Designed miniproteins, single chains, continued (5). Designs and how they scored, part 47

Each design is a single chain, and the fold is of that chain. pLDDT is the mean over its residues in the fold that is shown.

## One batch from the design tools (miniprotein)

Design m17608
Fold by ESMFold2-Fast:
Structure m17608 (fold): chain A 82 residues (1-82)
Amino acid sequence: MENALEIARLMDEEKKAVDVRVNENGEIVILGAREATEEEIIDHLTEMFKDPDATLAYLRAAEANPEAKRFNRLLLEALERY
């Protein structure tokens, strides 16, 4: 799943906050990305978890990219704060 890899890469390697969702066909869609600090990324993820389609997209990206350690850590921290 190409977009799942791209989400992990943008958040893990490029240190960006990424807006995502799952569309009506069950496909991950990237809506946008911006440079952000680690704290800003965690805050952004916490806010995005209010959207079930965004939450599903992040979880699927994490499952597809277990070696993206920083992304998975940030996602876990955001879930713990939610």
Scores: mean pLDDT 81

Design m17609
Fold by ESMFold2-Fast:
Structure m17609 (fold): chain A 100 residues (1-100)
Amino acid sequence: SSMEKLEQARKIMEEMRERVLEAVEEKKPFEEIRKIVDEATEKMKSLFDNPEAQSLIDGLGLGVLALAQEALKEKLSVEELREALERLIEQTMAQLEEAL
């Protein structure tokens, strides 16, 4: 069950990453990116009853939004954003595995 929840969380994170990257590349308003991240974080939080896991997911969402905002300001390239999001996802997944 815990492994299945982690696999589902990873899929949601990877889908969120691709949607955020597409939105940034298309120069979408920050509000649309916020909606993508909010939808993904709510789905992931519904997988876990553990408050520590939910806090980690909230932290991931804030981190994704901060990175996307820097990319929209052209302070970060789309390639740099992809790499930063991949690192953030792997860090969050490792922390979730330890919290369960």
Scores: mean pLDDT 90

Design m17610
Fold by ESMFold2-Fast:
Structure m17610 (fold): chain A 79 residues (1-79)
Amino acid sequence: NRKTAEALAKVGDQYYQQGRYWQAGEAYRRAGLIYRDKLNDYQSSADYYQKASDAYRLAGRLDQSQQSDQLSQQDRQLA
């Protein structure tokens, strides 16, 4: 699953560069979930949940942004 998380992170970066912020947030959130749940990599999980939060905010998705920010803060405490 590490390769899947890395691929999702790259896809998120590409969507973000294209201004496709909803798709970027979704890809970053999925990457963060894999880092957390499958790899126990809370540092990377926190980073990608933060990127998801930022992307969701740019997409006008405040609920998803707040949820991802909360997960980022929780995972940073575990890293």
Scores: mean pLDDT 87

Design m17611
Fold by ESMFold2-Fast:
Structure m17611 (fold): chain A 85 residues (1-85)
Amino acid sequence: SLEERILKAREEEGEEAAKRLLAEHYGISVEELTDAMERKNPEVRRKLLEEQLKRGIEELEKRGIVLDEAERAELRAEMEAVIAA
């Protein structure tokens, strides 16, 4: 899972490697992710992650991949798991 990969990368290669995997998953830069985390503003961090999720879904739809409500809920659950990790 994404969570397992992030935890392993953090343990073996450190926080920067974990941030790279997380940023890649959401289609954002490591700098954008780091800014959200370093500000220690959970509202801004959540807003940025929700915007990236929205943009990711839109990019999938542009590629002909239409997500149903269950698939969208699963992506949101993955976002919440990443926030909790």
Scores: mean pLDDT 71

Design m17612
Fold by ESMFold2-Fast:
Structure m17612 (fold): chain A 115 residues (1-115)
Amino acid sequence: MSEEELLKKLIEGLERIRELLEEAVREEDPERLTELAEEILREVGEVGILAEQLKDKETLELTIELVMAALPLLVSRVITGEPPSDELVAAVKERFAELRERVEELIEKYKEKLK
């Protein structure tokens, strides 16, 4: 696979993560928010593999931050069997909003590299 093809796939993966983060920030149902966090982690896994192939440290660092932001919701679901607390939901949404802006910045940076 060419570097250009890998970069195009990376942009597509980042755009999917951006859309999931935007949905998660607006989500009022804690169960649905946890499902969105699981989907974000799935997309982050794929983006991480592409970033490693491209030797892209900035995207790899962002994937780690996305994992750390999403994990508390999954841990709550698996360990407690109860919905996450309102405080945890608020903290995760705030972090997802911050990370969404960083994902957008990376998308724009990589689109410029393809010009």
Scores: mean pLDDT 85

Design m17613
Fold by ESMFold2-Fast:
Structure m17613 (fold): chain A 100 residues (1-100)
Amino acid sequence: SMEEFVELVKKGIEEAKKYLEGSDLTIENHPLLEVLDPRELLEAFARGELDKLPISKENAYKALGFYLYLWAKENGIDLEKVLELVESGRYDELLALFEK
């Protein structure tokens, strides 16, 4: 459901915040960073093919939130705007912010 999707994306964002605040965190300590290319995740999301990824939908949604936060921070995109678009279901506009 949209509500489940939004909640899991938000959980991924919170994990990304903790990762950046914790200087002792590594990829080995955070499973959402293991082996998954963030570009492939975003492309799979755009195509409606998250179920084709070698991870659960729950982990895919959390990983999406995790990478959305990192990408927004790296590109100076307002996280509040990202969250507004996720919460309001404006996914086409959200994806436009994270084009290749």
Scores: mean pLDDT 68

Design m17614
Fold by ESMFold2-Fast:
Structure m17614 (fold): chain A 112 residues (1-112)
Amino acid sequence: SNSVLLVMYENLDSDKDGKITKEEIKKYFKDVLGADLSDEFVEEIIKIFDKDGDGEITLKEFIDIFRNVLSDEEARERVKKFLSLFNIEFTEELAKKLEEEGKLMAEKYGIK
């Protein structure tokens, strides 16, 4: 089965540079999901994943948050915040699925 997170990341990282920018997030939501997100909404998404405050989300930061959602409290809180932006309830079933998808992405991209 195709990983939803992998498909999302591959579409977001359109330049294949291993970084997701504000512009790439806006384009993805507009072109793929038909949603025109405000700058403020996109900035909230970036803050959830961006540990270093550089305004960019790295592939490693994205994968680490999802693959550690069940084992790390900080990762869990970040995933809860992300889901809440879209009115999605954080459930144990969803968390297990996101952890599995994050681990599959780590294997595909050689992240240890």
Scores: mean pLDDT 76

Design m17615
Fold by ESMFold2-Fast:
Structure m17615 (fold): chain A 84 residues (1-84)
Amino acid sequence: APVELAPPEEWTPEQREALRDSLAQGVADALGIDPETARAMIDAGKLDELAEKLREVGAKSPDPATQARLEQLADMLRALAAAE
């Protein structure tokens, strides 16, 4: 089911921390890296760089479902970056 993400300007610090944890797991699975490495990249503020990498990986994937998931994950990373 489609879910509407709240605008990043309205996110609390607690919501941003929970989103970071969730995104680290998704990024790790998508890029084939450790969740700790993904979390470190997110904590370092590499959100836009990670979003771009996910889009590039998605664009090269032959699976439309994988492309859609990586695009959503990239959008979430960019939304978090805009909130900071």
Scores: mean pLDDT 73

Design m17616
Fold by ESMFold2-Fast:
Formats: C-alpha cells, sequence, structure tokens
Structure m17616 (fold): chain A 120 residues (1-120)
C-alpha cells in the first residue's frame, strides 16, 4: 500500500499549527470522515483550519470554507489560528464558517484555538 503525504510547507510552525487543528478536530471526527485542511502564512501571521465532513456536498463546501477561514485569519493579522470543525451537511458548514469568522474578527492580532461541531 502506498503512503500519500499531503503537501505541507517546509515550515515547522505551520506543521505544529496543523497538528493543533487536527487534535481539536479528533473530538468530533471518526476514521471514515473526509477531512479538509489548509495552512497559510502572511508575514508574521500563521493560520490553519481543519474540518471533517460526512457527505460529499459538505466536504466540497468545507474545502472552500477552510480556504476562506485561513485567508480571513491572515488578513485580520491573527498571529496564530488553529480552527477545527465537523459538519454533517452543507448548511452546517455555513454556520461553522460564520462562527469562525466572528471569532477571527474578535481576536485580531491574537492567537485563536477553536473547535466546532454542527449536526444537521
Amino acid sequence: MEEEEFDVPDDPEARELLGRALALLQKYATPDDRIVAAVGRKGDSLAAAVFGAKTPEAYEAMREAVERLVQAALDAGVKRASIGGFATSKEAVQRLAEKALEAIRKNKGKEIDLAFYEED
């Protein structure tokens, strides 16, 4: 069986931040869940988001949401953001994204460590 490694930047801080996001997500996810993750750096700001989904529709919606959350955290000048979430539907993904965006806005320039679960 071939091991697939996801392309993580050669940035030790980015790897640690992804690890924190994955640890938060593990409270809500099962081994069968589809997981989406992204990490980004902008100057001194570093952001990661990891989400789990039960359906293909939720998975696709989460992929876009995760990218937006990482970008929003970087744009807000958040120094470090670790965001974990789990959703069962496309509507739950939207609610999680809204909650995370509010938290990012309230914590500009700070560290963020958030976990969410939405059942729908």
Scores: mean pLDDT 80

Design m17617
Fold by ESMFold2-Fast:
Structure m17617 (fold): chain A 94 residues (1-94)
Amino acid sequence: SAAEAAAQTAAAQAEGDKRAKEIVEEARELAEKNPSLTGGEIQDFVLKRGNEMVAAIEARFDHPAARSAARGAQLTALSEASRVHLKLKAERAA
């Protein structure tokens, strides 16, 4: 039903958002502790952790909406981690 599909989508989005925030925080801590890390190295870390997250969410929900939500969360984490890294670099230069 539409209600069941909406509930699965909401649950997958919540799980993806939660895990993505955890990955972004790990990336922030990594960047803060290692100022010499490049944006590419930060992106590689987030991509790897994000792929693990996507696989876990796909396995749990087994629904097309879950895959879409997980991939969206991964893309958000990649974008946010890059923004955080650039901001930290700018703050160190100030």
Scores: mean pLDDT 83

Design m17618
Fold by ESMFold2-Fast:
Structure m17618 (fold): chain A 97 residues (1-97)
Amino acid sequence: SAEEEFEKLKKKIFEEVKDLSEEELQKKLLEYEIEEGIYRIKYAVSKDKKDLAKAYEYATKAYLIKAYIYEKKGDEKKAKEYLEKAYENYKKYLSLK
């Protein structure tokens, strides 16, 4: 299911970033946000669904990093909000895959 695939992706991303400093987490977040922006611009020109799918993939990863940052800060409410945004973007990604 989409929920099972999303949970697997979440665990993978959280495991990959568990040993990163706050500065390294912010850098990784910025890298994913830049990639999302690039693919949104590509989609605006190309109208190719593959570019839109990549934009949603990077948006999902960026929101997962945001969720992780807030979880580490003890802000459970913001962490949950960003997990919900990540899942919404992930469902859009799956619909275009």
Scores: mean pLDDT 91

Design m17619
Fold by ESMFold2-Fast:
Structure m17619 (fold): chain A 100 residues (1-100)
Amino acid sequence: MSDEQIRQLLENARALAEDLLEDVKNITEDKVTLLLARAIAVSGDVWVVARATGTERAREAAERISELVKEFVKKILAGDIEGAIEKLEEIIRIIDEMLA
């Protein structure tokens, strides 16, 4: 995978996480499934990067983001919007570190 493709995947994951951050503030029950699907897509994109680069740093970042996505799902299902936002902000922070 090229450096350009890796950057594009991380930028797409970041954009999805930012869209989720905006959408979660105005969540309705009919949008929950779409929100969860987008969160899983963020984790998937980061795992593609981790496998392509083969670095321990990228693998650890992907593992942490997967954990945060699971926590985000739990917060959404519990109606804890503030907790869900905190998990998304941490995901964005990790992606920003991977882009640096």
Scores: mean pLDDT 84

Design m17620
Fold by ESMFold2-Fast:
Structure m17620 (fold): chain A 52 residues (1-52)
Amino acid sequence: EEVRTLLKARGYSDGEIAEAIDFAESMVTGFGMEATPTLLEKLALLYLSTSK
């Protein structure tokens, strides 16, 4: 939820945010990582920065 709010404040679209969060969640779940808000934010931003 915090990640979504921060990404929207940075000017990303709802579609971009949804894809970035899905990517972040897939990464943390797939690799057995702890799904912290900080990690999800970093992975979502990584996805968005490489997609632009």
Scores: mean pLDDT 75

Design m17621
Fold by ESMFold2-Fast:
Structure m17621 (fold): chain A 80 residues (1-80)
Amino acid sequence: SPMEETKTRFRILALVVDAWLTLQQGRQGKATLADLEAALAKAEEALALAKKNNMPQSFIDQIQALIDEIKALIAQKQAA
């Protein structure tokens, strides 16, 4: 239904926004490794939900890019 589709869209958006905000904090040195790992889990949940709900490929690609950026920052912090 349109209502269930809207609820799913807002759930995915909330996960993406939370992960993106934590990534921005991480880039400023204000997020811990644990915060970034939690952001990664949220972004991966958003990706799974987006795929399950047949969201546009461009949107799925944007979530994948967010995941890749979080993973890169985690790797950088682990190497330091």
Scores: mean pLDDT 89

Design m17622
Fold by ESMFold2-Fast:
Structure m17622 (fold): chain A 95 residues (1-95)
Amino acid sequence: SSLLDTLRDMIDDIEKNFDRYTPRQLLLFLRDAVNTLIDLGILQKNQSVLKQGAEVLGELDELERNLDSIPDEEVKERVRELLKRLKEALKELES
């Protein structure tokens, strides 16, 4: 779907520009991607994807609340882990 292509493009942009983006930019772009995943989960009635999206969103909210108290390297490491989980959910939608 066009929304699925949008999610793929969002993930590809984050991966391609990961080292160029600030932690704040990575969190912003990842939030947009997670919201797109949740929208897809709703549209496709995929409960597994909705659960995965909600869990990633919760961890993203925690990172944003603590951003100023966490080193940039640690924020980026956690963003990589969340991005990996988002990619796993994307693969489920493509199956």
Scores: mean pLDDT 87

Design m17623
Fold by ESMFold2-Fast:
Structure m17623 (fold): chain A 98 residues (1-98)
Amino acid sequence: APLLREIAAIPDRKERLDALVAAGLISQAQRDAILNAKTPEERLDASNDVRISIQQWYHSQNPDLPVAKTSDGRTVAALPPEVSELVEEIRIQLMADG
């Protein structure tokens, strides 16, 4: 997806989060959860919530894609490998705040 590729190319974490909110992929609350995370566990949880929201957004744009359930029972698109890689790149960089 061109939009995900553009967002994955943003090197600044705040600018990337702002782009995700502006595109409607995540909420302002999800952005704030990443920025306000105080522990590695909070960052992991917030980054996983962002990942699931991006996957749900991708399914809304591609409703014919097969669906899979997350370990907590949420329904997400079964992403093509290239899209899955972009979503994971976005997630990992959101965790890289040390």
Scores: mean pLDDT 78

Design m17624
Fold by ESMFold2-Fast:
Structure m17624 (fold): chain A 70 residues (1-70)
Amino acid sequence: MSSDQFKQMQEAYQQISQSQNSADQISDTNQSVSYFSSNTNSIIDRIRPVNPEIADYINVQSQNIINDMQ
């Protein structure tokens, strides 16, 4: 993995972590899940044209988090 690909992956994980923290502040579970899902889908869509393998991995991770929130 190149250093640029590693940085992109780190930035994506940081954004997902921030989205999860923001979602945790939403008292309604459905709204929290919707917010997190919207943000993670945006991140995934941005990464997919550059590295589809990382985008798919992040998608699986975000789905696991969403399942844990429900």
Scores: mean pLDDT 75

Design m17625
Fold by ESMFold2-Fast:
Structure m17625 (fold): chain A 61 residues (1-61)
Amino acid sequence: MSDEEKTKEILEEEGKKAEEELKAIPNPTVDQLVELGKKAMERAHEKQKELGLKEYKISGS
């Protein structure tokens, strides 16, 4: 598996973890949804950095 495929796996895994956390919360608030998304992205970025995968920089998206 290539570094790019590994990066995608990390993003998908963290996304799924966020979905599982969301499903464990009855009636999640908008703030909780935003926080889960941010934390999932932060965890994914940390995984990418630790593994020395592609550089990630936030462009003004």
Scores: mean pLDDT 71

Design m17626
Fold by ESMFold2-Fast:
Parts: structure tokens; C-alpha cells; sequence
Structure m17626 (fold): chain A 74 residues (1-74)
């Protein structure tokens, strides 16, 4: 591969990462709203219930729900 092609690929990857971070923030916000309106859905799965015992796990569960909701809205 030419070095210039590698540099362009890295720049595109950085742009994708920035877009992914924004999408993750939007998903997290959507998940927070979903959790407030439908907390029982996050408790339906035993695995999700265990994750919710930690603050980090709760944030991950909300993010996952937000991603699913954003995909359904498309």
C-alpha cells in the first residue's frame, strides 16, 4: 500500500470514530429516556439485571437499549 493511502484511511477512521461517538451519545440519551418510561423492560433479562447492579453496567444497558430504539426508528 502507498503511504498516502494509509494516511487517508486513518483520517477516515478518525472521522468514523467521531461520528460513532456522537451516535453513542445520542443512543445513550435515547436509552435514558426509554429507561425512565419503561424501566421494566431492562429487567426482563437476568443478564441485564446483573449488569444494572453496577453504575457502569447500568450505563451500558441504557446505551444498548438506545441503539436498538434508534435502529427501530429508521
Amino acid sequence: MKEEEIQEKKKKEEEIEKENKRNLELAREEGERWFEEHPEKLLADEYLRELMKTPEGLEEVKLIEGIILLNEKK
Scores: mean pLDDT 68

Design m17627
Fold by ESMFold2-Fast:
Structure m17627 (fold): chain A 80 residues (1-80)
Amino acid sequence: SLAAEYVYSLVARGDYQKAREMAQKVLDIDPTNSDVQTALGVSLRKLGDYDSARDYYQRALAIDPTNGEARRNLAAIEAQ
């Protein structure tokens, strides 16, 4: 969706606070959007919330086990 694309644009430009807020709004409408769950996780990790980031990557993988970005990001947290 255009709203999901906007979230990804905010992450790409480093606007992590706004990306988090917009990702939460998208998930209120579409709670099973695995890509937006992943984008929210990335934003939370960049803001220092590693525990919440891990939870969102796990949720993204529960929705879509083939989500490579969620898997890679989860592995990166677990490797630390």
Scores: mean pLDDT 88

Design m17628
Fold by ESMFold2-Fast:
Structure m17628 (fold): chain A 107 residues (1-107)
Amino acid sequence: MELEKAKQEIERKGTLGLFVGTSAIGAATAGLIIVKNSSEELGKQVVADVKADLKGAEELNERLIKEIKELGEKFPELRPLAEKEIEEIKKLMEKARKEVEELEASL
């Protein structure tokens, strides 16, 4: 893979990881609104669904982080870009986990 193509792949995978993390946060936020305005039974189902969505997001972002890291290892010139993209994904996933914990605590 050429340096330019590797840079584009890191940026593409980073953008996808940020989209996935943002979507997980959005699901937790929507879940919290539903839980506060619905039955306990529906609330439990919503929490379970949002936790499943978070797990899927974590698995996908773990794969994306690994692929970004491998590209940074193959092209040392791109290592700072890879590290930045990985750090931004990790920060969003930590926020997503906290939002889901707050959702579960609201049940």
Scores: mean pLDDT 87

Design m17629
Fold by ESMFold2-Fast:
Structure m17629 (fold): chain A 61 residues (1-61)
Amino acid sequence: GLTDAAKAAVVLGASGRVEEGVAVAERAGNPDAIRAAQAAGKGDYETAGRLGRRASEAGGA
């Protein structure tokens, strides 16, 4: 699953709130979540999903 930060970044990006999604990802310190928000903002949901999962795995136990 996605972490809360990665999920928020993707959802905000997909909603046209890319700046807010990037800010959430930057605060979490996760570069994959930043790229996921940007991809979602461009309508590239496949890339956003992949990067969001990678962001979540990097923050996992």
Scores: mean pLDDT 74

Design m17630
Fold by ESMFold2-Fast:
Structure m17630 (fold): chain A 74 residues (1-74)
Amino acid sequence: SHAEALLEVKKEFPQFSLDDLLAVLQQDPSLLNLPAEELRKKLLEILKGKKPLSLSGPYDPRLDPIAEEVKKLE
């Protein structure tokens, strides 16, 4: 699932919070159209060597159920 992809990314980059990962998805909501495995790979690529991000850009309602699922998995 997308939530499992986000949790794996968070484990690889513990310096990024769930909110930081959601900020990346909010900046590029087309990432949510990718399968979970491709999303994980793309996020790992984007976050490698990057600083934590802040929320900006249009809100995508698909983020709410993903965030809730990640919180349940933690």
Scores: mean pLDDT 72

Design m17631
Fold by ESMFold2-Fast:
Structure m17631 (fold): chain A 79 residues (1-79)
Amino acid sequence: DQLAKAKEVFERMRELVRERREELIEEARKLGPEYEALVREVADLLLAGDLRGLVALWERQGFTPSANTLAFVAAKEAE
């Protein structure tokens, strides 16, 4: 089941972000203050499970979410 695998990967990503948030932010800061702010926002949205917020952030950066991304967000919201 692709949805079950996607959920497992998402939960692993959230756990890694939870454990390594400070390290990720420090690495992003080395690239510039705009990257620190972006990584902090992404980490906070991931930890909150705010997938709609992540999609909005992605669109704000000028990228169009794929149909698969939107389907995954809808499936997670239905939980």
Scores: mean pLDDT 73

Design m17632
Fold by ESMFold2-Fast:
Structure m17632 (fold): chain A 59 residues (1-59)
Amino acid sequence: SATIAAVLERLRELAKQMGRSLEETVELLRSMSPAEKEQVAELLGVSPAALTAALRSLA
């Protein structure tokens, strides 16, 4: 979906900023609390639901 594709592009940008692979960044995000995930969603400019859907699609 267009929403998931947009989240994945923002996650790639975040991974580059962190000096990590996309896979490592996704695993880090999956280990976060709901509150921490909401903060990351805000940083990426996406809804928490869209971030959660994108993380599930990468399983």
Scores: mean pLDDT 80

Design m17633
Fold by ESMFold2-Fast:
Structure m17633 (fold): chain A 110 residues (1-110)
Amino acid sequence: SAAEAAFRGIEAGIFNALLLEELGPEELEKLAKEYPGVSLEELSKENPRLAELKERARELARAAIASEAAAEEVLEFLEEVEIRLTGDAEAVRREFEEARPAFLEALRTA
């Protein structure tokens, strides 16, 4: 369903943000070189650390669906990670402000 697809999209977004925050881009690039053609989602089935981060992403996605306050906390986390990656706080904050209604609507319909 569209709701299930939206939930999986949010879960994947949180998972990617957690990977960047916890492992960093260099470790992620190393994993991509060691396992060419294998997604991090697939690796999470066999790698205990990636499995832990995947479960954290799922818990955060569930919390965000259950509570608008938790959804705002997740959005703030995603914004902070994106600011660190780009170095452009103004552009990232504007993008997140514009995307916020759609993000909250996706969570409401999940």
Scores: mean pLDDT 77

Design m17634
Fold by ESMFold2-Fast:
Structure m17634 (fold): chain A 58 residues (1-58)
Amino acid sequence: MEEYEKLLKEGEKLADEYLQAVDELRRNPTPELQARVDELRAKLKEIDEKIKELRENS
C-alpha cells in the first residue's frame, strides 16, 4: 500500500505540472515548453503503468 500511495501522489504532482506546462505552452509556444510537456506526459504514462500493475496484483 505504501508504494501505491507514493505513486498516486507522484502522479498527482506530475499531472498538475503537466496541466500548468500545457497552459504555459498555449500562452508562449517555445521548444523548451514543448519538450517539458512531452517529458511530463512520458512520466505520467510510466506512473499510470506502474499503478495499473499494482492494482492488478492487488
Scores: mean pLDDT 80

Design m17635
Fold by ESMFold2-Fast:
Structure m17635 (fold): chain A 80 residues (1-80)
Amino acid sequence: SEEARRRLLEQRIEALKDQISKLKGLPKSKVEEAARKLIEEYGIEAALEMMTSYLRKLGNVKLSPEQQAKAKRFEDALKG
């Protein structure tokens, strides 16, 4: 159902917030604020992709140009 899909996306976002916070050494509240901003601007699915791309960048995984752009959007949200 649509509700079940929404809950799965929210759970995935929550896991990504925790992982990014730990890897960057940033407060979870700072990561939460960046995620909220992107969800409001782009929607939850796009925000999830941006956060996933950023996490991959932090893990030194080679990113495509499209994934690099998504990672940068999350990085910019964290900075301001």
Scores: mean pLDDT 85

Design m17636
Fold by ESMFold2-Fast:
Structure m17636 (fold): chain A 85 residues (1-85)
Amino acid sequence: SNSQIEQVEKLGDEAVAADKAGDVESALSSIKQIVDLALDNKEDRSVLETALDAVKRVLAEAQHKEVILAAIGAILRLIGLLLDL
């Protein structure tokens, strides 16, 4: 839904901002919330594609190893969900 898409986009922005601020714990929490939202909406292609784009942006802007690894793991999981549609 549009509401879920907006939540994913907000979480992506929060993950990028937290990582840039050195708040790795908050960045990891936001990435986890994106994945959890995608899992709760695994049949919704728009939500899955928005989640993938958000996490790809987090990876592109990532400054900490823990955030990079979490983003890679999330991307692989989201690609798997999209392939199962």
Scores: mean pLDDT 90

Design m17637
Fold by ESMFold2-Fast:
Structure m17637 (fold): chain A 92 residues (1-92)
Amino acid sequence: MTIEEAFEALREALRSGDFEKAKEALKKLIEELEKIEDSFEQRETLRNFIASLDEEEREKLRAFLEKLKNSEDQKLALFADALLKLLDLVES
């Protein structure tokens, strides 16, 4: 799976409102992001994805991440918190 395919999988899951599908897509996205050694490039890639979302997609992403930050999966919860902070920067 490419990072572009992972982003599209997440976007489609968010549009469908399927929490479990979105969670699976996010796990795959994290795996693809971990292949990028430069932390700045990882952050810019995520920021560009969030900026490409429309208002409804960003609202759905926020709701998904707010739910996920309370997850027992610590890795997903930490990533969700980081994405929420990045989403706030894009919306400012």
Scores: mean pLDDT 81

Design m17638
Fold by ESMFold2-Fast:
Structure m17638 (fold): chain A 92 residues (1-92)
Amino acid sequence: SPPLLSYAEMIAEIDALIEKIKAGEATKEELEAFLDRLIANLSRSDDPRARQLAADLRGFRANLDKLSKEQILGALEYIREVLRGLARSEAA
């Protein structure tokens, strides 16, 4: 099983993945593996907002083959902002 990630670690991995996609260096398999790990991690959260994000991510993952590069980047940027909100709520 993949290791449990903190919100800060999830954000750092999204930032790295966004840069790899922009550079044309990310593989479909790398993106899929990252999303599967993120979904598994968020699904184990006691925060219902994190579990809702996991549900939304399952939909994104299921439709990944139908999305453009620009749509994938926009979705990852949105996910990053939601995770930043969750991190702030946990720190408060």
Scores: mean pLDDT 83

Design m17639
Fold by ESMFold2-Fast:
Structure m17639 (fold): chain A 80 residues (1-80)
Amino acid sequence: SMKTVEEVLKELDDALQSANTEKAVQLAAQVFPAEALVQAGVPQSALEGIDINPNPELSVEEAVQTLKDLMIKTGVPLSL
């Protein structure tokens, strides 16, 4: 997807607010490194078959912080 990081983060927030964790993981994989998703609580099995961005712009540390902030804001963990 040719969406900006900001646009994907907005859609991710919406998905988490609707407790659509599967969609949230798919959206997050477009902008965050896989390692950051695992550190945020996404099981590695949930990343199987998902198109993960091989060169995300955010570092693992920045991505983990962003994901944790979103989980705190929405009250929804990314664990499936």
Scores: mean pLDDT 76

Design m17640
Fold by ESMFold2-Fast:
Structure m17640 (fold): chain A 78 residues (1-78)
Amino acid sequence: EELKKKIEEAKTEEERLEIANELFKETLEQAVAEEGLDRADAERLIEGYESGPHAMGNALREVVGEEGQPMTEEDAKR
């Protein structure tokens, strides 16, 4: 909720990316500390996010393993 609101309040795509990157990194650090997410997997997700939606989707699919195949841009929108 708070994450979504900050992104929506950003006026430019560049500002949205900066806010999203900061909050995403914080969320992954918390998941590593509290939910047992592997740090290497967290770093892969951060790199994927910074590389764009398609790369982020692929990183998520590899880490989570939900479908066993690279995530498409369409899947990343879901």
Scores: mean pLDDT 59

Design m17641
Fold by ESMFold2-Fast:
Structure m17641 (fold): chain A 72 residues (1-72)
Amino acid sequence: SMSEEIKKVILETLAENPVVLRGELIQKAMEETGASVAEVEATLQEMVDQGLIEQKGYQVSLTEKGRELVEK
């Protein structure tokens, strides 16, 4: 599904770059998946709710749980 493709892009991007600006992460996910801004924002919120990522101001990073998921 589109949300799974977006999740993959987000996890892979944050695994390679420990902290990314939210706007840059949204743009990258849109460009790689063809998803809308709304779909990417909804997926980011889902990932925060799942404890996979955290947001501090304009910065997004993986949690320990998110790192474990992507580094397997």
Scores: mean pLDDT 84

